# Designed miniproteins, single chains, continued (2): the designs that were tried, part 101

Each design is a single chain, and the fold is of that chain. pLDDT is the mean over its residues in the fold that is shown.

## One batch from the design tools (miniprotein)

Design m7729
Fold by ESMFold2-Fast:
Parts: sequence; C-alpha cells; structure tokens
Structure m7729 (fold): chain A 59 residues (1-59)
Amino acid sequence: MSEKEKKELAVAMAYEKARQENGDEVGRQAAIEKGKELGLSVEEANRIIDRLDAARAAP
C-alpha cells in the first residue's frame, strides 16, 4: 500500500469514528484535522470524505 493510500485510510477511519459518535459535522472536522496532521490539504480530506459518503449513499 502506498503512503498516499495509508494517509487516505487514516483520514477515512477518523471520519467514520467521529461521525458515528458525534455526527457528520464532527466527523468532517476530525477527518480534516487528521489530514492536516498527515500533510494533506483540506481539499484532499474533503475529497476522501465525499467518496465515503457517496459509497454509503445516505438517502
């Protein structure tokens, strides 16, 4: 697994954990913070979140 894939996975895990416990807004903030820690931009973190949201298809 590439370094980029490992970073994306870490952001995804932070998003899911915080979202399940405290809702979508807190999840998004946790993912953005994790992304910054790993050197990802806010835009990159948001793209990861958007892909996860699309995959789950919340109606």
Scores: mean pLDDT 79

Design m7731
Fold by ESMFold2-Fast:
Structure m7731 (fold): chain A 57 residues (1-57)
Amino acid sequence: GRLVAAVRALSPVARAMLLRELGLPPDASDEEIARALLAQVGSEEAALAAVRTLGRL
């Protein structure tokens, strides 16, 4: 899906920051990150906005 693709496009640094924020292990899959983020923010739009913001860092 769109969210999984956006997570996959993150730099290693941005990905590590997101993993830490979500409390996930460093070997978590893009799908696991996407699901955890969606559960935390409550909507796909908010999750996509968060990933896009991180992708600019």
Scores: mean pLDDT 82

Design m7732
Fold by ESMFold2-Fast:
Structure m7732 (fold): chain A 61 residues (1-61)
Amino acid sequence: AVSGDDDVTDALTAYGDYLRTTRGLPVQTPEQARAVLGAEGRANAAAGQGAPGFKNYTVPK
């Protein structure tokens, strides 16, 4: 995790793969995955469920 941006990109890529494979969303880039994460973050915060974190997701095999 020394490069920072690379670690975030890797995590967003894994999250995007999860969204595409598990939820069937047309997410192909880390930027699209980040947009979904941001929208879910606001929704979860409004619902009182806390901030979403891709760090809480287990990377799918």
Scores: mean pLDDT 62

Design m7733
Fold by ESMFold2-Fast:
Parts: sequence; C-alpha cells; structure tokens
Structure m7733 (fold): chain A 108 residues (1-108)
Amino acid sequence: GEVVAETTVFLFDAEGRVLGVARLRLTSDGVARVEVSLAGASPEAVAALRAALAAHGVTLERLENSAEAVRARVREVLGTELPVAPTTVEDALALAQAVAQALAALAR
C-alpha cells in the first residue's frame, strides 16, 4: 500500500548517546512497518525487540545491528554525528514502546 505517514524514532541514554533508531511507516492498508538499527545488541536484546514489536502489531521489515549502521541513520535523518552506545535488552524494549507510541500518534 501507499505510505500515508512516517516518522523516525530515536532512543537516547541520559548522556545523549544514541541507543537505537527506528523508521516507522504506516501504509494506506493500516499496516505499520518498521526498519530498526541497533548498536551491537545481543541476540537476547534482538529477540526482545522482535517480540515487543509483534505484540504492538508492528511488522519488522529490516534490522541493522552495528554502531556504524546507527551512525549512518543518524546522519541521514539529523545531518549530524552523535555518539552511539550499545543497545541493551531494556533499551530494545524501550525502543519498541517508543515505536508503539509513535504509531498511536500517526494514526490520529
């Protein structure tokens, strides 16, 4: 379907380091799709992200898992370089929650 709304969600730690980036797209068929970049997340953190996104009805289309990928997405969206920190399980769950909140806002 045609993309009717999109947003990019950034997760930051208390020091302003980027922990993850999610590009969320809502299509005209009502399907929410996300592309996610994490910074060296463990398999457990990746599994937690996948489960949480599925629970929120969000389809994960692409997953990148490196600090270099996160830096590339930050430059594309913000036009600057920001420090990046490793994504924990708790960070992955927080990113999925932020995506769910962004989806609710886009559906208005």
Scores: mean pLDDT 88

Design m7734
Fold by ESMFold2-Fast:
Structure m7734 (fold): chain A 93 residues (1-93)
Amino acid sequence: KKEYYESIIKEDPNNAQAYLNLGKIYLEEGDYEKAVEYFEKAIKIDPNNANAYTLLGEAYYKMGDKEKAIEYFKKALDINPDNERAKKLLEEV
C-alpha cells in the first residue's frame, strides 16, 4: 500500500503512475489534501495524463470545491475527449 508506492518513488522519482496510485490511496482514506499533492506531482511528470486530472477534480469535489472540480474534469476531456470517467463525473457536479 502506501509504503510500497513510497519505495517506488524513492527509487524512481519520475514514476508518474506511483504518484497517481499513492494519491488514490489518500483519496480513498479521505485525506484529500494529500491526494491533491500527489496528483499534482503526477501531472508535473506527465502533463498529458487525463486520468490524473480526473482524479484531481474528484479530490477537489470531495473537498467541496466544485469550481475547481469542473475545471479539472474539463482539462481531462481537453486531453482525452473519450475519457468516460471524466464525462460521468462532470455530469454529476
Scores: mean pLDDT 84

Design m7735
Fold by ESMFold2-Fast:
Structure m7735 (fold): chain A 74 residues (1-74)
Amino acid sequence: GKITVKVYENGKLLGETEVDLDTPLSKAFESIGIKAPEKVRVIAYGKDLGTFPSSTTPKELGLQPNDPVEVELL
């Protein structure tokens, strides 16, 4: 399954893409033309899940198909 990932920096939306649950979050940054950071802040289900390596997959975070996810550059 896939999830929709919105990429933010300083509260500004930089871009949006879809990634597979087993694909690293770093690919979301690459898909919108920016270099993946080492770590990102992840927001899902209306809450801050914390800071994770950008190599982390949505599956490792317990996300389900079609869940909306926000990642923020630190």
Scores: mean pLDDT 82

Design m7736
Fold by ESMFold2-Fast:
Structure m7736 (fold): chain A 74 residues (1-74)
Amino acid sequence: RDEVKALAMELAKKLPDDVTSAVLRTINDGIAAGASLDEIIARVRALLAAAGVTDPETIAIAEELARTAHAYAS
């Protein structure tokens, strides 16, 4: 909800638009497919690594976004 939007906005400040969109899509697709939180986080981490993202703060924000979005999935 509100926390998901806030985390997505923080991530958008630190990443190129295409990488931010890919992270959001990966999280949403994982939730829609019924993937576990650990699977979604693993996919997000793999995506960031492939994009050359090594900043620990940016990675932590992306993981927290995945955790928060998964927690609010019904």
Scores: mean pLDDT 82

Design m7737
Fold by ESMFold2-Fast:
Structure m7737 (fold): chain A 58 residues (1-58)
Amino acid sequence: SIEELANKILSLFKSLFPDVEKWSEEEKRRRIEQLINTLTDLDEEEKEKALEYVLKNL
């Protein structure tokens, strides 16, 4: 499911960027979007859902 994929991205993101909580919301969004685009081939709606899930749980 998209939530399982988003949780994997969240875990990876926290591992790669331990200081992420210190970043601006714009920087978090940009970096998460970049990671989703690099690791997945989701459609636009699925990418947005994954992005929102990661941001909400970060």
Scores: mean pLDDT 81

Design m7738
Fold by ESMFold2-Fast:
Structure m7738 (fold): chain A 68 residues (1-68)
Amino acid sequence: SAEVIRFIEREIERARRLLEQGKYEEALRLAETLRDYVEKALEAGLISSAQAEELLRRIDEIIEEARE
């Protein structure tokens, strides 16, 4: 669903802004929540496996940066 993808994209940008503000714990918590959301959206058939893979890659980058 285009709406689901737009929601996830917006929340990824929010997590990125939290990192830029030095709010690492908040960014990590949001990114972990988004990871779960993407997995559930994939299971529900709302996004493709290719879309989920790209979104999860971006989320994992945020998690890695937040845990530095």
Scores: mean pLDDT 87

Design m7739
Fold by ESMFold2-Fast:
Structure m7739 (fold): chain A 65 residues (1-65)
Amino acid sequence: VTRETAFQIEVIGVGFEEGGEVRFERRDGKLVITLRHKDEKARERMARRIREIAERFGLEVEIRY
């Protein structure tokens, strides 16, 4: 698998663990991740965890709600 695919698998795991939804989209060569959760605190945790994973993978991502 590619680095980006491995990253996406870990991000899906975050969504599953937090009980939220994660969507991926590519815009202008950049990976955009949209997060959905009815609990704002859980959504904030998802965003933080995803940013930490992106840093470990050396990827630039945009996070949206």
Scores: mean pLDDT 84

Design m7740
Fold by ESMFold2-Fast:
Structure m7740 (fold): chain A 55 residues (1-55)
Amino acid sequence: SEEQRELAREVLEEKLRFATDEELKKLYQEALEMLDRGESVEAVAEKIQEKLQKS
């Protein structure tokens, strides 16, 4: 799980750097903050999926 958290953080940081949409930038920033607060990788992934799914 530590390796998974580190990998997830790297991926999110990269996505944040390449994001051009302000809403996506906020989403990835929030996801990184959730990881820093000790939220699970699964919880963070679910939040991202829900926000990216329009319907």
Scores: mean pLDDT 77

Design m7741
Fold by ESMFold2-Fast:
Formats: C-alpha cells, sequence, structure tokens
Structure m7741 (fold): chain A 67 residues (1-67)
C-alpha cells in the first residue's frame, strides 16, 4: 500500500545517507516520502500518515547530522 511504498522510499533515503549520496538525492527521497504520507492521509489512513511524518523527521535529522 501507500504506507509500505513510503517506508521503502525512506529506507532508500537512509541507504543514500550511509553511502554519502548528494544532498539533492537525499532531499528528493525525503520529499517523495512526504508526498506519500500526504497520500496516506487523503486515503483516510491518518495513523500511518502520522507515523510516516515522524519517521520522515528522523531521517531528515540523520541527513543534517551527516552533512
Amino acid sequence: GIAEAAREVLERAREAIRAGAPRSVIASLISAAGILAVAASIEGDEESARELREEIREVAEEAEKAE
């Protein structure tokens, strides 16, 4: 589902951070996960949307610390 797709994108973002990928790549993956979190909310899955927003925040903080 949408939540599973978002978590896959976030895992790719974490892999990109670990690999030292360009900031633009990491930011694009985080943005894609954010779009999917909005889609989950539109579909009525507010619990998954809230969980995704929190995980997105954690990944964004990991990216900032890696810079």
Scores: mean pLDDT 84

Design m7742
Fold by ESMFold2-Fast:
Structure m7742 (fold): chain A 88 residues (1-88)
Amino acid sequence: MEEEIEKLIEKAREAFEKGDLEKAREYLEKAIELLREAGLPEAVLRAMEALVEGLVKLAETGDRELAEKLAEELRPLFEEAQAVVEAL
């Protein structure tokens, strides 16, 4: 599971760098689904989903600076969520 989530986050980052917002969203949504299966609390999952949607929407509207800032915040959130699941 851990390696799978890590790979999805890496693929999402590469997709954002290439400007492939649709693939970036898909990879992040798959990572959230794996965290849901692992037992991460629903409130945390919903917050992560909202951040992913906000990031994609801002990037689509051309606000690249805000999208980049949100992408930076998403990575540590996924890392923390993964650590919480491992501690459970």
Scores: mean pLDDT 73

Design m7743
Fold by ESMFold2-Fast:
Structure m7743 (fold): chain A 61 residues (1-61)
Amino acid sequence: MSDEELLEAARRALEAARAATTPAQAKSVIHEAQEVYDEATSEEAKELAREAIEAARRALE
């Protein structure tokens, strides 16, 4: 993915994390956001991916 695609993926993951209402949705978001975090080179995309992971993990508690 390009940095622009990774940034858009990170934004979608954060939105999905905040909208997650089931453990299955939260786990899916964590997986996608983790891949974005690992592949992203921009700090903005990494930060958004990290926020998505943290938001989804809160939904799992």
Scores: mean pLDDT 79

Design m7744
Fold by ESMFold2-Fast:
Structure m7744 (fold): chain A 55 residues (1-55)
Amino acid sequence: TPLERGARGDRSDIEPLAKLLLSSDPLTVQQAARALHAIGGEESRRAILRAGKER
């Protein structure tokens, strides 16, 4: 899954993880946010900010 691959630090999972931040399940949102923070960098940061605006 994108969440599983994101935990390994794969940059290609940033967009799928950002979509998971829009989930109605708070546990899914928490896990996606943790995976994006683990990947790090500007691209992950912008994905998190974009997801926040979409809510």
Scores: mean pLDDT 69

Design m7745
Fold by ESMFold2-Fast:
Structure m7745 (fold): chain A 57 residues (1-57)
Amino acid sequence: MESTVGRRAYRIAKELGGSDEEARKAAQLAVDRLRKTGSISDDELRDIARKVIEEAK
């Protein structure tokens, strides 16, 4: 589950125009969220990716 969530978050961040570094950070944050809550939705993955990209610049 965690590896799948991380890969999905990475892909979403890349699709949003994020760098490799931003995509990796989004993947890690998504996995951390999943560990704390037990579940994560695609909308939450997109929110994490957008937030990481926005905070980088």
Scores: mean pLDDT 78

Design m7746
Fold by ESMFold2-Fast:
Structure m7746 (fold): chain A 96 residues (1-96)
Amino acid sequence: SKEEINKNLVEAGKHLQKAIELTENPEAQEHAKKALEYADKAAEAFSEGNYEEAIEYLKKAIEHAEKAYELTENPEAQKHIKEAIEHLEKAIKLLE
């Protein structure tokens, strides 16, 4: 449903923001910020009915989130990134 997609996008954004706050490594922080930026672009595309564009942005968000996960020094940031990826993947499945 539209409500489930929105819930997953909101939860992904919250987890990415927490990961950014917890990450000190500059490259990991940059990737986490890009993941959040793409997740926000996906939410905007979805709100406008541009579902294909939303899926493309979600895939880019996941790519950057995965890089942030590998580079971050903080285990709590890794947990938040993993939760964000799960919510982004659920949003893609609901949009497809």
Scores: mean pLDDT 90

Design m7747
Fold by ESMFold2-Fast:
Structure m7747 (fold): chain A 62 residues (1-62)
Amino acid sequence: MREEIEREIAVAMAILSSYIFGSRESARAAQEAAEKAIKEGKSPEEALKKGLEAGRKVEEAE
């Protein structure tokens, strides 16, 4: 119950982070990194940070 609620919040945060990035590539990287962090047992906040980091790296590479 508790861990499922945390997972849903983390997924929502990952989706929201995609609105910060203008390109589909960076948005996708952000979502994938956040979902991976959630599967690794990270907190929703850590998942969001991992997502933002991944999206930013893709955007910087352009």
Scores: mean pLDDT 69

Design m7748
Fold by ESMFold2-Fast:
Structure m7748 (fold): chain A 68 residues (1-68)
Amino acid sequence: SRNEELGELSAKILEEMGDKESAEELRKMLSKASDTQAEVALIQVIIEKSRGASAKEILEKVKELLSK
């Protein structure tokens, strides 16, 4: 599904940053999200990474986003 594909892309970014645990948590979280939530989450991952955020900081930002 689209949300699964977007979730995999987001998780891959965190995994490439060296944080497999945060990547797995993000993958599981986004698998339950809507397509729109998964798209917004991927955009947030890209923005936060470009700002120098850690994988854990990115995960927490996505959790905050999905709680609203």
Scores: mean pLDDT 84

Design m7749
Fold by ESMFold2-Fast:
Structure m7749 (fold): chain A 69 residues (1-69)
Amino acid sequence: SEELIKKIKELAKKNGLEIEIEGDEITIKGPLVLPKEIIKLMLEYFKESLGWSDEEVEEFLNSLIEEQE
């Protein structure tokens, strides 16, 4: 839902990040350190708003985490 997108953007801003979300496309500006709280909201957004499977959500989130290492 749009409410989840708004929460993700607000938490990102509080952590010095700028996140743009368009459907399943995410653009992150700033340091690539995603707080656990933002990751949880992204999971909720993909699962509940986009109808993604748990496997699809985990694959996407794992790719973001790997890029930070």
Scores: mean pLDDT 67

Design m7751
Fold by ESMFold2-Fast:
Structure m7751 (fold): chain A 82 residues (1-82)
Amino acid sequence: SMEEKVREIVREIIIEEGRIVANYLLALLSEDEEERKRKLEEMKRALERMEELLKQLPEEYEKQVAMAQKDLDYAKGLIEDL
């Protein structure tokens, strides 16, 4: 069903956001500039995947689209903070 497909896309967005948060926290704990750079690159790749997943959400699922957009904006903020 379309609802099952939407749930799967949302699950994948949550996983990618979790990857960004994890890499952000690991970067803050790192004393190595090269390690921080690697974590930043991983976060940027995960952000690109979140953006592509958001594009796959049907417009009629307005609540899910709005929540995903808010999560994407939050993830962008973490990347800008590093």
Scores: mean pLDDT 90

Design m7752
Fold by ESMFold2-Fast:
Structure m7752 (fold): chain A 65 residues (1-65)
Amino acid sequence: MDVERYAGLMIRMIGLEIEGDVEVSREDGAIVIRFLRDSPAARALAEELRRYGARVGVEVRVEER
């Protein structure tokens, strides 16, 4: 599973809404994840996606608003 699909699945599983609570995009071969709402679930997701990206060799950048 690619990192974008994994991110979408994890967002759904923890109850965050895409486009409302989190934004996922691709820039220069990296996956960029923006959290529009600060929450413990969002922070846990950021950590998980960063670790997953490292395992599959894709750069994952996490941005906070």
Scores: mean pLDDT 65

Design m7753
Fold by ESMFold2-Fast:
Structure m7753 (fold): chain A 60 residues (1-60)
Amino acid sequence: SEIRKRAIELTAEALRAIGDAIQEGIASGDKEAMDEKLKKVNEEMVKKIKEEEKEEEELL
């Protein structure tokens, strides 16, 4: 369950970064660039979380 806790923490961190990016995007008015950046950040974070979960499940 240590890996699960870490995955949750990484997800929370990603969500915080996403929120910050949205706020910055609103301030700059460039919604399209913001949306594209958010999508890439989210995809990368999800990929990292899944990789950690898979590695640990195979070790259990």
Scores: mean pLDDT 73

Design m7754
Fold by ESMFold2-Fast:
Structure m7754 (fold): chain A 82 residues (1-82)
Amino acid sequence: SSSEERRRLLIEIARGAGEGLGRMLKWSLRKETGEEGEKEGEEREKEVVERMERGGKERAEKLEREREEEERKKKEEEERLK
C-alpha cells in the first residue's frame, strides 16, 4: 500500500516537473524576449515548453507502465496462490 502511494507520487512529480519547468521557462522567456523578438521568441518558447512537457509526460508514462506491469504481476501471483 505505501509502495503504491510512493509510485503515485513519483508519477505526479515527473508529470508536474515537466509542466512546472515548461511554465517557468515560458515565464522567463516572455520576460527576457521583450516585444521586438515577439514572433520568433514565441516559436522558440513554444518549442522549449513542449519539449519540457513532453519529457515530463514520457517519464510519467514510463512510471505508469511499470506500475501497471507490477500490478499485473501481483494479480497473477494472487491468482496462482490458491
Scores: mean pLDDT 66

Design m7755
Fold by ESMFold2-Fast:
Structure m7755 (fold): chain A 79 residues (1-79)
Amino acid sequence: GREEALELAREAARLAQEGMEAYAAGDYEEALRKLEEALELLRRAAEVAREAGDEELARALEEAARRVERLREEIAAEA
């Protein structure tokens, strides 16, 4: 339940960091791939959190997913 959502969120955070490092290095293709993976994990984490009854965590994870999606769209527009 909640712990599963947190584990997915931690993995998503790692992927988002790797994506941003790729972006800083000029590797747009790798950056977009990593951010898409992070986005999928954040969306799954939010669903797991909601199913576990943790609405505050679900809301926070949905906010994080929206931030990653905006970042992905901005990078895609530059690529």
Scores: mean pLDDT 88

Design m7756
Fold by ESMFold2-Fast:
Structure m7756 (fold): chain A 107 residues (1-107)
Amino acid sequence: MKYYIGVAYYLGPDQVVGAAAVADENGNILAEDTVVLPKEQFAGWTEDQALGEAAGLSAARAVKKAGVKPEEILDTGPDSFVRADSLEEAREAARKKAIEAAKKGTP
């Protein structure tokens, strides 16, 4: 069985947010995770490094919650990542991307 992941990130004034969702091949969301980290812990980091850390952590946690093997998740590359303007938008974008990837059925 194949699974798909959507990941979104948001850089707020005081926080760095990562959100991830894992969907099955029918577009059903199996698991979601949201990570909110204080922006001050990334003093001296680039925005890309900080966002990558939050996104990566939320993705890893969502995969574990879904109980799927990482190798069964199809990596859609950059298209699986979305920059959002709020925490709620990041969660919604992650869900939308996971469902979209599942419906497309493309690696």
Scores: mean pLDDT 77

Design m7757
Fold by ESMFold2-Fast:
Structure m7757 (fold): chain A 74 residues (1-74)
Amino acid sequence: MRKEIVDEIRKVIEDIKNGTLKDDEIAERLEELGRKAEKAGLKKVAEYLFKASGYALQGKREEAIKYLEKAIKE
């Protein structure tokens, strides 16, 4: 579970950097990953994912990536 979530986070970071996703699409994917992290007992990872989702909705992509990198490092 944790490895799968981390791999999906890495893919989202890549998609953001490549500009392949819209802000709302990024936010939706991160919210889904946050829910998966909560179910897996990864409380801090989930918190970072939900925070990143909020930044993505505001178009703050650099801040979103920062929190995604924190989630991976957890």
Scores: mean pLDDT 85

Design m7758
Fold by ESMFold2-Fast:
Structure m7758 (fold): chain A 147 residues (1-147)
Amino acid sequence: SAVVERLLTGDRAAIAAVIEAGELPVLIAGLDSPDDAVRVAALRALGAIAAQGREFARALIEAGALPRIIAALDSPNDDVRVAALATLGALAAQGPELERALAEAGALPRIVAALDSENVAVQMAAELALDAIRDPEIRAAVAALRA
């Protein structure tokens, strides 16, 4: 998709234009594709949006992306799971508001469960996502889940 290509290679202005054009629901719908390559591309695009700043990460939450990204962790495809974990990490990196949104949506137990994956790339993606969490209260919740 031309939209996904713009998001992966575009600057902040290109990402803002995609959001203003109302293309977020199309990207979120891509998470339900029967094609794993389309799901990975959609997750990477959403992660690139989240990485551009707190306002873009908030727009993803408001568009209903978070429950769909968390659901992608249940994929039997490890590339989809890695992309989902990377996107959750990009959201968490945007600060305590986004970290709380992840916790409230039930993402933390799911990310911690990914640490037990037999796939090293999935384990590493889960560790990086948890490392993005900086809020002391959310960190305490993660520590309790890992105990």
Scores: mean pLDDT 85

Design m7759
Fold by ESMFold2-Fast:
Structure m7759 (fold): chain A 100 residues (1-100)
Amino acid sequence: RYEEAITSYQQALALARELGDRLGEATALNNLGGVLLNLGRHEEALESYQQALEIHRELEADPLEEAKVLLNLGVALNSLGRHEEAAESFQQAAEIKQAL
């Protein structure tokens, strides 16, 4: 199940990159991060979420999705014991939602 999900999201990521679909790329990276986090692959999940966040910040088109990625990033950071950075990510997500 998870192996198939990873393969599917990696294929979606590759296709989005080939097509220049930046929003699709960010969505695939966020979903891949979620599967990796569930597998205990916390550092890889963090990298995927960080890449998704960078794309959302570049696009500035979907603040709610940026906030969701920041929440997921915070969870991954907490799983790695990086509690201060997790708190910062959660705070940034809250600020985005408050500004909307």
Scores: mean pLDDT 85

Design m7760
Fold by ESMFold2-Fast:
Structure m7760 (fold): chain A 56 residues (1-56)
Amino acid sequence: SELRERLRALEEAELARLARPDAAAELGRGLGLPPELAERLVAMLRDVTRAVLARM
């Protein structure tokens, strides 16, 4: 499916972005979150994205 292939590519791109060393700092600035919460959110988003990719 074209849609499934595009969704997989988007999830892989998102995982790459979340794996960047500055991902938590950038997300924290964008959402106005304290660093500790931004780091936890990035870790959770990485786990979710990995789980989604593992099921595709």
Scores: mean pLDDT 82

Design m7761
Fold by ESMFold2-Fast:
Structure m7761 (fold): chain A 85 residues (1-85)
Amino acid sequence: AAEVARFRAALAAGDDEAALAAALAAPDREALREVLRARALELGMSEEEAERGARAAVAALEIHATESDRERALALMREKAAELA
């Protein structure tokens, strides 16, 4: 519940980094889909496009959590390590 609330707040604030972190930590993918659908409707998408887009975004998050996101996390860690060196 807390991660879904953080995701909603981050989307409203335009904080993509915080939104991604909250989404990846949230176990409730259905709640994330509803947040994304509501946001797409706010941005002027049709109901059909908003629902399709929300489902696609949740599927992409699941893929990122299992494979791509590990690489992205490692790349971010390398960047921060380089800044400290």
Scores: mean pLDDT 66

Design m7762
Fold by ESMFold2-Fast:
Structure m7762 (fold): chain A 65 residues (1-65)
Amino acid sequence: SVARETALRIRAVGIAIEFGGVSVRVEDGELVIEADPSDRETALRAAEAIRREARRLGFEGVRLR
């Protein structure tokens, strides 16, 4: 639903702030982490913690791009 997507987008902003300004978006209920090639190693190191937090907040899954 639109309300569900809006709530997830707000939560995604919180995740971005918590994990040092990682670039994120919401697609079909999933959190998508958009890693610049220069930042990908940092994103990969944080990936497990980000996945746990996203699941806690009700995301369907987490993807790296």
Scores: mean pLDDT 76

Design m7763
Fold by ESMFold2-Fast:
Structure m7763 (fold): chain A 81 residues (1-81)
Amino acid sequence: GLEEAKELLEEAKKLLEEAVKALREDDLEKALELVEEAIKLLEKAQKILEENNIEDPELKFEIEELLGLAEILRGLLKRLL
């Protein structure tokens, strides 16, 4: 439900922060793994909202925005590796 979607979003944010730290350490492989894990959590959160017909426009927007940014970062990291 809504609680689970919020928890997944917070976990994804933490993974993305860890990915930024890995990038600063020039650990591109670790950064990619963390970004891909964050994407999976964000996709699960989006699916929970859709399957339960949960209308939370702010939460939905935040998930969609982070998914877009994470997908861009994943694409960039794959080109650098």
Scores: mean pLDDT 86

Design m7764
Fold by ESMFold2-Fast:
Structure m7764 (fold): chain A 88 residues (1-88)
Amino acid sequence: DPQQRLNGQVLRQLLSKYVHLQDVLASLPPEKAIELGRLTREVLELIFELNRQGAEPEEIRELLERLAELVENADLEGLRKLAEELAK
């Protein structure tokens, strides 16, 4: 049966157009790299859920761009705030 939503792999592929996550992770101390990876996955899962609930394509694009900027800057606090915003 055909899927009626984007899957997590497709959303991860879209994010990769904006930021090279592996390069960012390799540039960080291991503790920060682990936390950045965890928060990036958490935010992607929340964006995936919004997409599944029928959020506008423009909103999804803007959220992916915000996520990419936060990841590129290794902004752990910004990622936590974005996750909190999306969970509400």
Scores: mean pLDDT 75

Design m7765
Fold by ESMFold2-Fast:
Structure m7765 (fold): chain A 69 residues (1-69)
Amino acid sequence: SLAAGALEALDRGVPVESVAQTALEIAKRMGNEEAVKLAEEALIAYQNGDTEKARELVRKALQLLLDAE
């Protein structure tokens, strides 16, 4: 699944911004509004320099997308 691949990429150190963008695209395609909000909040946290919060939020978005598959 795309969401599982994105979670693995996050754990391998792929930039959180790239993973968050991927999560946002998957969430929009699936119509999962909660995951869309989490991915958008992750990008905002990253822009504010809070990389730890961004990683946590994108992980939550990807878990929601995995559970919805």
Scores: mean pLDDT 84

